# Ledger of designs, part 69: designed miniproteins, single chains, continued (3)

Each design is a single chain, and the fold is of that chain. pLDDT is the mean over its residues in the fold that is shown.

## One batch from the design tools (miniprotein)

Design m10372
Fold by ESMFold2-Fast:
Structure m10372 (fold): chain A 68 residues (1-68)
Amino acid sequence: SPLFLQKETERIRSDIDEAYQDGILSQEEQELLQKQLDEAVQSGDLDALVDIDVQIGIKYIQKAVSKY
């Protein structure tokens, strides 16, 4: 569904921006992930969307562990 893909894309885009604001992503990492998101949407690559979401999650875990 195009509506489902759009909603999921908007969620991941918001997650990238939030991760940058939380200091989880550098500016370069934010720009790279936004580019990867745009490419995934254009190609309909759902696996790439999942990979972006997983990478953000891993970075949050790494930041939490490195704090201590």
Scores: mean pLDDT 82

Design m10373
Fold by ESMFold2-Fast:
Structure m10373 (fold): chain A 80 residues (1-80)
Amino acid sequence: EKEEVKEYVEEFKEFAKELVKLAIENKLPLEEVYERLETLYEKYVKWAKEKLSEESAKEFEKELKKIVEELKKEAEELYA
């Protein structure tokens, strides 16, 4: 299960990074980037709560939140 959680965290990170890159390329407003990242985060968190143990889902949520915060900061800097 810990190995599985790591794989899905990496998958989320790749997809989220690609989302930000595509949004910048398409000149989407920063607010829309935030909304799309939040939607992706909520979808993965919901999946984790349904499929993983309570402990694993909690760790997964924590890791994804860090990734979202990092990407929001990166997007903010790139839009400046």
Scores: mean pLDDT 81

Design m10374
Fold by ESMFold2-Fast:
Structure m10374 (fold): chain A 80 residues (1-80)
Amino acid sequence: SPSEADLEAEVLISLGNMYVSLGDKLAEQGDYAEALEAYDKAIALYEQAAATAEDPAIKAEAEANKAAAEAKKAALEAKM
């Protein structure tokens, strides 16, 4: 069974994924400032998930998702 910490980390990853999806849609609409805010929220959630997780696989997933969100943010900033 997952630990309480791992369940919390999975919830944080899911919330981060929702903010990435929001950021992607805002960026498609040209709402770049709002897209950056959404990516920043996702990055913070993934960082919290990685710090919270006890399972190395969940920690690695959070770290990978954080890196992907940071790359999306950097790509968006480069075209502003």
Scores: mean pLDDT 91

Design m10375
Fold by ESMFold2-Fast:
Structure m10375 (fold): chain A 91 residues (1-91)
Amino acid sequence: DDEMAEKFRAALESLPEAERAAKLAELRAAYAAGREAYEAKDYETAAEHTARVAELLAEMAERGGELEAAAWIREQGKAAVEELEAMKKAA
């Protein structure tokens, strides 16, 4: 959703530079770990890192005052985690 992406960008721009840099570094690490687990067919670990990515994004949105974007991010993260759990059960 382009509207939610713009709200999230506004939230990021409102954060202190040091806090934004630290949160983005943590986000990149969690995203990379989740992607690595997914490629390894470790859907359980991929789901854990996907949940972490969603929570970090939602925290940054909330910190920037974008509560609607934070709620949307958590909803998308929950759906992605449920999909990964379904892949694990189907195997």
Scores: mean pLDDT 81

Design m10376
Fold by ESMFold2-Fast:
Structure m10376 (fold): chain A 95 residues (1-95)
Amino acid sequence: SKLEEFLEKIEKAKKELEEILKSLTPEEQEEYEKKFKLVLQLEIIRLGRELGLSPQTVVELLKSYGIEVSRASVSRFQAMDDAEQVEWLRKLHAK
């Protein structure tokens, strides 16, 4: 399953993140985690759209990785094209 392959890749990336964080300063860790969460959020929303996952399922996947978004936000993101999704996520996390 493409979803199962994706979840396995996310788990590997999460483990790699944890190992990298051990070598960084607290300030560098915060910046790295923020960037990782942004990329992860975008990829999960994109995958959900491509696989036809419900917005609720996408919300639950994001929560399992410590990312909390509303179902309405996920529905909005899934309706956007890739460029619009990137701009929206940038705005949400820039303030």
Scores: mean pLDDT 71

Design m10377
Fold by ESMFold2-Fast:
Structure m10377 (fold): chain A 72 residues (1-72)
Amino acid sequence: DKRKRAAQILELAAEALRRGLLSRQQAAQALREASVKLDVPELGKTADQVAAAPSTEEAVKILEAAAAKLKA
């Protein structure tokens, strides 16, 4: 299921951002690449929101909300 895999990628990106392993720009780039590879356009939209987020905390909230929507 591509949507469940996309949700897992979003959850992993959120954790990496919380741990300081990725910048918001690096997380956004990884999500854009995953959007194309998995054919899940919601990842591309989330990538743009993450890149535009004013803080790491807000980017994490965006990623977690997007993952929850894909799992629903």
Scores: mean pLDDT 85

Design m10378
Fold by ESMFold2-Fast:
Structure m10378 (fold): chain A 90 residues (1-90)
Amino acid sequence: AEQERILEEIRRIIAEITEKVKKAIEALKKGDYESAAKYLAEAEALLKRLSELAAQLPDTPEVLAELAEMMKPYGEKLEELQALLKELEK
């Protein structure tokens, strides 16, 4: 179905965002702030596309639950990034 195709595209984009955040974290750990900024900018562009695709899906509890599960790996990497940035501010 069309909904399934959109969800598959969203899953692909989430995987790409997660990989960009992972690369940004590794760059920050190495003190490579230029590469970290580049990866975060690429992740931001992908998040915009993700938002545009998600807007095409019905606002049902079932779809929202599936989106939440799909976002879990990204959420975990985002928490790692936020914790690292907080340590760098000290």
Scores: mean pLDDT 83

Design m10379
Fold by ESMFold2-Fast:
Order: sequence, then C-alpha cells, then structure tokens
Structure m10379 (fold): chain A 94 residues (1-94)
Amino acid sequence: TLDALVAAIQAAIGAAIKAGAAGDREAMAAAVEALRAAVAARLATQRAAGAPLSEEEQAALVEAATLTAEALGYEAAGDAERAAALRAQAAAIL
C-alpha cells in the first residue's frame, strides 16, 4: 500500500541518520538501499495508478532521493563536505 511505502521511506531515512550518527557505515548503506527500494516501489505504484511519470523521470527521482538520504547519513556523521557533494549531485539529476 502507499501508506506502507511512505512509512518504509520514513523508517529508512531515520535509520540512515541514526547509523550515520553512530558511525555505522554498513547500517547506513543498508538503510540507503532500503530507501531506494521503497521509493522505487512507491513511484512504480503511482505510475501504475496513472501518474504521468516516464521511466526516465522515475529513475531520476529514485536516484535523487537515494543521494539525499545518503547525504543525511553523512551529515549526521559530521561529514558536511560529503553531504554537500551528494546534495549537489541530487540537484544536478533533477
């Protein structure tokens, strides 16, 4: 369901931030990949329901969301430079 996918996205973002703050890079990477899967599933569900999204737009939104979640993890870890670089990459995709 869309509500379950939204909850999964929120949980993955929280997990990435928590892992980043703890310095747990493996857990942060796992949370970022969980976010990628949840965002992709949400957009695919919306597209199947008639949302005007191309495959290219869906891929771009998934990558931008994934980079943004990774940036939040690095920001929580105190790596502001890497977080800024990832946010710039996300902005360049959109």
Scores: mean pLDDT 86

Design m10380
Fold by ESMFold2-Fast:
Structure m10380 (fold): chain A 61 residues (1-61)
Amino acid sequence: SVADERAKLTADHNTRLGTLIRKMEEATAKGDSAEVDRVGKEIVDLHDDHNAQMDKLEAQS
């Protein structure tokens, strides 16, 4: 069902976001501004991809 696919996409997104947040925290603690910027971009890209997948799923229902 659309609800099951939505739940799966949300769970996958939350897992990936958690990994990126941890990397951001580690980079920040080390003063690695280049890595902070890179991970920040990955978080934005992850969010955009998730929104696109959710919108596509909604349009199919």
Scores: mean pLDDT 85

Design m10381
Fold by ESMFold2-Fast:
Structure m10381 (fold): chain A 99 residues (1-99)
Amino acid sequence: SLEEVDKLIEETDKAIEAGDFQKAVEASRGAVRAANRLLEESTDPQKALEALEKVRDAIARAYRAIVEKEGDTSPLALDAAVNLLAASMLYVTAREKLK
């Protein structure tokens, strides 16, 4: 649901503020999964597209914060990059469903 996506984005942002990058990656991964479920279950691809845009932005914030502290080759930075790729691929899929 959109509410589940928004909650996981909020958890991601709170984890970034706390410097808990492991939790930020886990919450953002949850947000990707929630957005994917919304895309699969929704009769309105526009809502899924908007959710995925917010998820991509949240993951990008987590990635930047992790890179600043741990470097771009750290395991958590790579995990965040994988999450961003997954969200971006789902975003493309959502756009393809809009006619």
Scores: mean pLDDT 86

Design m10382
Fold by ESMFold2-Fast:
Structure m10382 (fold): chain A 93 residues (1-93)
Amino acid sequence: SLLDRIRQAKQLAQSPDPAQQLEAGREMVRLAPQVTAETAELALETIELLTQSPDPEVQRLALEAALALGRALPEAVLRAIGIALKAIGELLD
């Protein structure tokens, strides 16, 4: 299910292993267009965790996922924009 895939991505995002965080980022980019109101909170939490990664590639994937989620789910757009702006800030540092 979509929920189970997002839960798995969150577990990978919580790992200190950059390779697992990178896999979580790729998965969230793939899943973001499919996010529904019921899965939005878990997806946003997972993307926010990815913005905290020290890996610039993971941060870029988090930005891409946040923007895709905001387009798919307009009611979440303000939170998605906030996450995207944080990811951009981390990439510039």
Scores: mean pLDDT 83

Design m10383
Fold by ESMFold2-Fast:
Structure m10383 (fold): chain A 81 residues (1-81)
Amino acid sequence: MVEELKEYLKKALEALQNGDLKEARKYLSEAYRLAREALAAGKISRDLTQTVFEASRAAAEGNAEEAIKYLEEALKQLESL
């Protein structure tokens, strides 16, 4: 679960950096689903799950810069686990 979440967040970040907002939204949707499952399993924090949600929301609103910021935050938190 956590490694799969990390891979989807990395794919979303790469898509945003390449200007592919449609692909980024798909990856962020899957990442948020995985984050909710990981939270329910006690593997990640509520704060990390909220950060993934904020990244997904920013991407949905077309705000690539804010989405990248939240994605980098989420990935940094996951790498410290």
Scores: mean pLDDT 85

Design m10384
Fold by ESMFold2-Fast:
Structure m10384 (fold): chain A 60 residues (1-60)
Amino acid sequence: AEREKAIQAIKDELEKLGLTALAPQMGESVLTGSFKLSDLDDTPKSKAIRETYEKLLQEA
């Protein structure tokens, strides 16, 4: 229950930000160094998103 709520909350945040749709475009931006994924680790919020994203991709 708690885990499900957390995942849903993060997913909702990603959807609001449009990260899911920007995924393909982000690849190019990250390569150019415009947007570094490592920067996400700097923010506490990004850390949660990264961890949840990784779990979703691995476990789906």
Scores: mean pLDDT 50

Design m10385
Fold by ESMFold2-Fast:
Structure m10385 (fold): chain A 75 residues (1-75)
Amino acid sequence: MEKEWKKVEEAVKKALEKLNLEQYFEEIIERLKEAKIDYEKLKKLTLEEFKEMLKDVVLPEKMKEELFEAIKEEL
C-alpha cells in the first residue's frame, strides 16, 4: 500500500517537474486521494476521468492533457 502510493507521488512529481508545474503537486495529490486513485487505478485512468477530477484546478485544459501524458510516461 505505502510503496504503491510512493510510486504515484513520484510519477506525479516527475511529470510536474517536466512541465514546470511543481507548485500544483499538493493539489493534484489531494485530488487523487479524494477520488481514491491508487497506482493501479492511475494506470487505467482515462484523460476524460483525469480532466473531470481536476475540473476545479486552475490549469488550462491543454496543460491538464500534457500533465496526464507526462504522468502516464512515468508509470
Scores: mean pLDDT 80

Design m10386
Fold by ESMFold2-Fast:
Structure m10386 (fold): chain A 80 residues (1-80)
Amino acid sequence: SLKEIGLEYIVKALLAVGEHVDRVNELRRQAREELAKTTDPEEKEAILKRYQASVDEIDTELQKKLDSIRKEHKEKEKKA
């Protein structure tokens, strides 16, 4: 039913957002641990640059995943 298709969409979207939050939190934890191990400003800049690149990558992955979930939802509605 359309109701079940709608609920599946919401659940998948919420799980995708939750995974994204968990991944960002883990990257922040790792970056903080690496920063705590160095006093070299150049190493700190490299750590921050790597952290930002990783965040940008997972932000892009979330957008693609949400787009995929939305497209799947629209296709299921059309076939129902």
Scores: mean pLDDT 87

Design m10387
Fold by ESMFold2-Fast:
Structure m10387 (fold): chain A 104 residues (1-104)
Amino acid sequence: EEEVLKKIKEIAEKNLKDGQMVIAADLVDGKASVVAVEKRDGKAEVRHLHGKLNEKLLEDVEEAAKIAAETGAEVGIAGDPSPETLDLQAAILTELVAEREAAA
C-alpha cells in the first residue's frame, strides 16, 4: 500500500501542472476506494484517501493524470463508476468547488 501511494505521487508530480488534481475511484476487493491528489509547488499532495490502494487504482491515477495533462483540465477523473464510487467522487468535487469559491 505504501509503495502504491508513492507511485501515485510520482505519477502526479511527473504528469500534472501546479494546481491540477486527479481523482481515481474504483472498487477494490468489493469496497469503494478513492484517492484525490493535487500537484502544488512541484509536489504531489494527497487531498483525500478512502478505502484501499492497489495496482488498479494506480492505473486509474495514470489515466486521470494523462487526461488532465492532455486537456489542461483542472481535474482529471478516472476509474470504473459504481453508485458507491460516484457518491465519493461527487463529495470530493463538492469540497473542491467550495474551497475554490472560498479562495476566489
Scores: mean pLDDT 77

Design m10388
Fold by ESMFold2-Fast:
Structure m10388 (fold): chain A 71 residues (1-71)
Amino acid sequence: SAQERVDEAIKELAESLQSVDPKEVLELIGALRRALENLRKAVASGDEEARQKALQELDEAIARLKALAAS
């Protein structure tokens, strides 16, 4: 189920966060925060090109999160 996948992802992330350098975790959180803020600004301004760029940055940050959880 979707709930089981979310619970598993949270567990994997929590385990990864305990085993990796805290600086890597903080850098990733910073990247996610910036991508979300850029997306919020793009949506608010109606700038489609900025929105697409922010979505790409968000996708890259999510990919980094998945890579961190898998290591």
Scores: mean pLDDT 73

Design m10389
Fold by ESMFold2-Fast:
Structure m10389 (fold): chain A 99 residues (1-99)
Amino acid sequence: MTKEDEEKILEEVAKKLGVSVEEVRKLGEIEQPAEKLSLETIEKILEIQLEAIRIAHELGLIPYTPEDLLKSLEKSEPLIPEELKPVWEKLKEKVKELL
């Protein structure tokens, strides 16, 4: 992706989520483990990621759809520790709701 393509995706995501472009960038840069993030923060990250994938696909920048992200999450299920299963189940459910 070019810098111009990235900026266009960020602007469209921000517009659809009703947040600023700066807010989208900040949420995309969160490096904290999932178990230390609030559910609301995780939901916002997922909304941004799914919308960015959808827009990038519509622009012809990537061959992947939001449904492909859900499939990737389902494939990683056996690798998720028991302690994180409740968080992972909520993430999977939220991804399905946002499709």
Scores: mean pLDDT 66

Design m10390
Fold by ESMFold2-Fast:
Structure m10390 (fold): chain A 64 residues (1-64)
Amino acid sequence: GKHYKAKLNKAVDQPIFISRPGLRLLVEGDEVYIAAKTLDMKAIEEALKQYGLSLASEPVEIEL
């Protein structure tokens, strides 16, 4: 799996952890940390949309 980071359209007041098959998201402030087996943009956007969030930048691969 790879790790990514992206900016969000707005900040959250408290961290949100979202777990889906093959996809984990950690939302902190105006950023999302993404752990995924494959970078499925549709799955990421649909998961964030359920919380009223959307990507403001393209995810960038990071090392942890």
Scores: mean pLDDT 84

Design m10391
Fold by ESMFold2-Fast:
Structure m10391 (fold): chain A 93 residues (1-93)
Amino acid sequence: EKKEKALEETEAALEEAAAASDDPALQAALAALKEAAKEESPEVRGLITAAANAIVAKDYDLALAWLEEAKKLASPEVQAALDALAAAVRAAK
């Protein structure tokens, strides 16, 4: 299913971002978002994948922009995880 493929891509991107970071707070926020994102739409998961790829690239401003767009479309549970990740990204800058 198209939804399953988007979830796999999002989980892989979040895992890669966590592995590329030496910041325990950023790693924890990425892991929490990975669990929360399982119930999200493909559109929100696509935005999360873009944000995770930006974190791997160390483009934290772009990552924050993608996280803000994802938050507008996300469920309240995932919005909390997106806020936590955005806070960790801001601290890592």
Scores: mean pLDDT 80

Design m10392
Fold by ESMFold2-Fast:
Structure m10392 (fold): chain A 84 residues (1-84)
Amino acid sequence: VEELLERAVEAYRAGDRETALELLKKAVEEALAKGGRAEMARVVADFLEATRDVIAAEAAAQGLDEAEVRAALDAQIERLRALA
């Protein structure tokens, strides 16, 4: 799970969205199989936390409020952490 998650983060930061999403999907599926919903939530939270700056900057480049996007991501991470 961790190796797939780390590779997904690296691919996302490099701009390879297709590879990042495929690796994240595999990490989520493996986490769900091994640790259920809690482990899946942890993996998703770790991914969002590691890519938060890239997601927020990309959203801002498309005309969204970067601070609002960061706040929304932080809230989602906190909700996922509560499930893990």
Scores: mean pLDDT 81

Design m10393
Fold by ESMFold2-Fast:
Structure m10393 (fold): chain A 76 residues (1-76)
Amino acid sequence: MLSKEMQEKMAEYLAKLTDEDLERAREEALKAGLSEEQAEEIRRLLEEAKEAAKKGDLEAVGEKMVELQELLKKAN
C-alpha cells in the first residue's frame, strides 16, 4: 500500500483531473501499445477514481488504483 501521504497526494491529483486529462491518459495508453479497449478501461478507472477522490473516499480511490495496476500487469 502507498503511504498515507502518497495516498493524499494521489487523491488531490485525481480530484483535479479534467476531461482533457482523462482523454490524454487514454491516448498515452494507446501510444504505450495498449489496445483501444484497455485504454478506454484506464480512462474509465481514472474517471471513477476522480469521483471517489472528490468525495474523499480514499478506500475507493485505492481500489481503483489496484484495478489499474492489475490491468497494466496483464498488458505486459
Scores: mean pLDDT 78

Design m10394
Fold by ESMFold2-Fast:
Structure m10394 (fold): chain A 68 residues (1-68)
Amino acid sequence: SDEAVEWVKEEARSRGFEITDEAARALVEALGDDRRLLRAHLDLLIQSAKERGRRVITLEDVAGLGPA
């Protein structure tokens, strides 16, 4: 869903992070439109980015997470 993809991108931006379109789409493809699961996985991605001193979440970061 384009709406879920845009929501993920806006949620990351509201926390001072960017997520690539490819990464956001991959996350939605893996988890569907479940906002609770999307938010939980985005929280993990943001935490990982903070630990690595990065502001951008990429497709490789999403691929590094376990299954939903």
Scores: mean pLDDT 81

Design m10395
Fold by ESMFold2-Fast:
Structure m10395 (fold): chain A 102 residues (1-102)
Amino acid sequence: SALAEGEAAYRQRDLEAALEHFQRALEVDPRNLRALLGLTLVYATKGELEKAIQYLEEAARLNSEDPTLPVVLRSLGIFFDRMGIDELAKKAYELAEELEKK
C-alpha cells in the first residue's frame, strides 16, 4: 500500500519517496492518520517545522474521534522532546490535552 511504502521510505531516509507515497495515501483517504503523521515526521526531518506543525494539527483535527490519538500524540511529544524539536513536542502535548478534554 502507499502508506506502507511511505513508512518504509521514511525509515530508509528517502524523504522524497516518503513524501510522494504519504501524499498518495491522502488522495485515497484525506483523513488517514498514519499518512498525516508520516508527513509530520517527513517535514520535521527536513527542518520544515511550520509544515510539520500544520500536518500534526490536521491529523488531530480530522481524527478527534480516534480513542488512540491522545496516546499517540503524547508518545510523539516524548519522541520530539528527545530529539530536541521543542515546538513539535509542545504542539503534540497541547493537542493530546485538548482531545482528552473533549
Scores: mean pLDDT 86

Design m10396
Fold by ESMFold2-Fast:
Structure m10396 (fold): chain A 87 residues (1-87)
Amino acid sequence: SEILKKLEEAIKNEDVKEIVREIAKLQAEIARANPELVGSATAKKLLSGEITEEELAEKLLEQMEKGGIPKEKVIDIAKELIEELKK
């Protein structure tokens, strides 16, 4: 619920960096809550502490900038995530 509130606030402010940070935190929380379902290399690195939530967020931002992903697309994805999590 705390992550959801911060994500909603970041979406309202169109703060892409904060949106990505909250998504990284959500991924880490899901991995910690469901370690048996962790199949991705990134999620395993988060569980082991090899990569921090902050480092994941920075990497995602760099990949978005390199890939030319527009901020409107990131906001759209975040809105869809909130809708799914509120069910």
Scores: mean pLDDT 74

Design m10397
Fold by ESMFold2-Fast:
Structure m10397 (fold): chain A 70 residues (1-70)
Amino acid sequence: SMIEEAEEEVVKAIIEGLKEGLSVEEIKKRVKEILKKNGFSEEDINLVIERIEELLEKLSREEAIEILES
């Protein structure tokens, strides 16, 4: 599924960004580009970005990586 492939690519980008020490803004930018490439609407992109913001606000970088790698 194109959606499942996009989700895997998004999760990988978040994990790699966190490990590289990228800002939340840079991670969000990379995720937006992945979702646009995979044909997501701006509305759907905004919903995904809101979830990422909530995750990264509630969790440490280490905790976020552990959850995403699970």
Scores: mean pLDDT 79

Design m10398
Fold by ESMFold2-Fast:
Structure m10398 (fold): chain A 87 residues (1-87)
Amino acid sequence: FDAATRAALLAQVPLLVEQARAELPAEAAEEVAAALEEAVARIEAGDAAGAAEALERAMLIAGRAAGVEVDPEAVRAQAERLAAALV
């Protein structure tokens, strides 16, 4: 990702947090929000491994709260690719 694409993706985080709070139960929404905020902080710090872990956590919580069957291996692989691209 170039700097403009990275900035655009990070700008989506507040919108994702707002959507989670609107659509998920309050406890799950706050856990997703915290994980997304942690992912942003790790990306800004250059910590790809920490970013991947936070993104994986956000996706797993959101999927479970939405009643979607989540493949943990696929989620982990996607989180790792996103973190590597954004760091």
Scores: mean pLDDT 77

Design m10399
Fold by ESMFold2-Fast:
Structure m10399 (fold): chain A 100 residues (1-100)
Amino acid sequence: SVLEEALRAVDEAAAEAARNQTEEAFERFLRTLEEAARRLEEAGDLESARAFRELARAARALRAGREEEAAKYEPAVQFLLERRRPLVERALAEAEARER
């Protein structure tokens, strides 16, 4: 699904930003969130698109030290984490099957 592809792309960009901790990696992460939102909007998933845009706002607020502003977007973060859980569980099950 478009949402599954978007979540994978965001996970990869987030992992890159965590590893490199550069401004360029962070900007790539933000661009990935905006691209995910656009693709979901084009697919008609307006709720997921809004959640990705709110996550981008939360990330910018946290980087600027505005924790109270970031907290306003916590529902969007939780929405995306709940949607991501089945994908993580599936990936772990597939990895275990390949290692045995």
Scores: mean pLDDT 75

Design m10400
Fold by ESMFold2-Fast:
Structure m10400 (fold): chain A 60 residues (1-60)
Amino acid sequence: SEEALKKAAELLGMPEEVLKAIIDDALSEGSAKTVAEKIRKSAEESYGKEAAEALEKAAG
């Protein structure tokens, strides 16, 4: 959702448009699962569970 994307972008310190482009690109690639897993793990390690949950909602 738009709200989840905004929250994830704030937690990661990047523009919403950039994060959306990364998510859209990952979903269109054969490696989408691997890319999504790496992004989620990095967010969880660096910004905690809240950032990981926001990314999951933005991607789904």
Scores: mean pLDDT 68

Design m10401
Fold by ESMFold2-Fast:
Structure m10401 (fold): chain A 63 residues (1-63)
Amino acid sequence: PLSVELLTRIPGVSREEAERIVEAFGLSLEALQAATVEQLQALGISRERARRILQYLGEPRRG
């Protein structure tokens, strides 16, 4: 499940940014993983931190 504690483990993510994400996406880690940088920016999160969040939660795809 998505939590503030999970998000604050990501380097550069503040508690305030984590709380905004949880408020917007609820407990759905899958919904956050499918989100775009633009959706996170709409929550007041910087582009750089949005990229870090999505990169941390995503796995590198290898064939």
Scores: mean pLDDT 75

Design m10402
Fold by ESMFold2-Fast:
Structure m10402 (fold): chain A 53 residues (1-53)
Amino acid sequence: SSRSLSERVAEAFREEGTDEQGDVFRSFIQGAPVTDSVVEAARRLAEEVERQR
């Protein structure tokens, strides 16, 4: 199935039982004034979630 990076990361965090981590990711997207910074943060979060799985 096709999913956005943010949706995949949020779902992975929910599977691990860490909804707070998903909230942090959403905050990065909503509050970040620099788009490149948000993209980098999202990529790092996705990699960290995959490391936990």
Scores: mean pLDDT 56

Design m10403
Fold by ESMFold2-Fast:
Structure m10403 (fold): chain A 98 residues (1-98)
Amino acid sequence: MEEKYEKVKEEILKELDEEEKKVFERLDEALEKGMEALIEELERIKKEYARTEKERIEFDIALSMLRMIDYVIEDEEERKYMALLVLKNLFKKLKEIK
């Protein structure tokens, strides 16, 4: 239940530096407000932080996955969990190409 979200959040935070943690905090706060808010915040973060075409592509993949989750998944808790997994993968990919 709540343990699944906390575990994924801990895994994300372990891999992030201080600036990346601030970005994740913005996304986590947006996710608490709902999937639409998360998608909008991630689009803002993409515009602020994506400097290369590779980074922009990874943000676009994450955004597409979040939109698909919002469309397909009806359960709010499952949406939140799947969204966190998308964010975890995004931060991992961004770290690999930065």
Scores: mean pLDDT 82

Design m10404
Fold by ESMFold2-Fast:
Structure m10404 (fold): chain A 66 residues (1-66)
Amino acid sequence: DRVEAARSAIEGLKKLAEEKGITLPEELFTPYVTPDREVAERQLRVTMEALAKIMGVPLEVPEPLP
């Protein structure tokens, strides 16, 4: 579920990045689907946050616990 959600979001951001003319390195898009949750989460989170910030997405970063 997490990986699928992340992959869907990454594909969406990737498409938007192309429309805006932003070319991101594949290293940021590399989906590390490994049994190591820490590695997978790190890769996906930093990739999403970087894409959201680069594209200027409004406050879609994960906030602290409520």
Scores: mean pLDDT 59

Design m10405
Fold by ESMFold2-Fast:
Parts: sequence; structure tokens; C-alpha cells
Structure m10405 (fold): chain A 70 residues (1-70)
Amino acid sequence: SSEKLKEIAEERKKKMQEVYDKYMEKVKEVEAALDDPEEKNKEIKKLREETLKELNKIYKEALEKYKKAS
């Protein structure tokens, strides 16, 4: 149903936002802890890569739910 598909989309959006919010918190911690721009960029890149892996997991889980709901 369209209602079920909307619920899956909203849950995905909520989970992805929570992951992104945690990423932003960690970025602020890195910016506060490090003075060297190169080191900040390296640590932020690592956090971004970890965050993308978590977002991909959420996306794949939502995709499987969409397949079952359609």
C-alpha cells in the first residue's frame, strides 16, 4: 500500500538523519581537538566513510522493505 511505502520512507529518513547528526557531532569534536587542517581533513574523511557505510546499510534495509511492501 502507498501508506506502507510512505512509512518505510519516513523511517529511512529518520534513521539516516540520526546517523548524519552523529557524524556532525563527531566532526565538531575533531575540529575542536585538532589544529592542523590536513589532520582535520583526514579524520573527517574517515568519519564520512564510516557514516556512508551506515547510511548504505539503512538504504539497503529500506529497499528490501519496499520490495516486500510493493
Scores: mean pLDDT 85

Design m10406
Fold by ESMFold2-Fast:
Structure m10406 (fold): chain A 106 residues (1-106)
Amino acid sequence: GRAREEAREYGRKGVEAAKRGNYEEALEYLERGREIARRSGDKEAALEVAKASKETALIALKQGNYELAIRAAEIGIRALEDAGVDDPLLIGMLHLIKAVASVLSR
């Protein structure tokens, strides 16, 4: 529905901002997507935010921005928690990215 498409669009903008090195803008877009998913109660919207957050976190890891990787992964985890979405693979990947970034930031 509308919430899913809006969440996907904000997720896309977040990923694009991260690719350009606009890290704060990337996080703002992901948080806007999360808020849309939360307010709508749409599990598919939450899943779109979590997928975009995962992609953003992986881009951040590749760029050596471990703080962005942690923050993006946390947005994805929280989006899934807000919606009660149980996606073990996606949740596991987000936690793994956060753990790897935390180790590499030391």
Scores: mean pLDDT 90

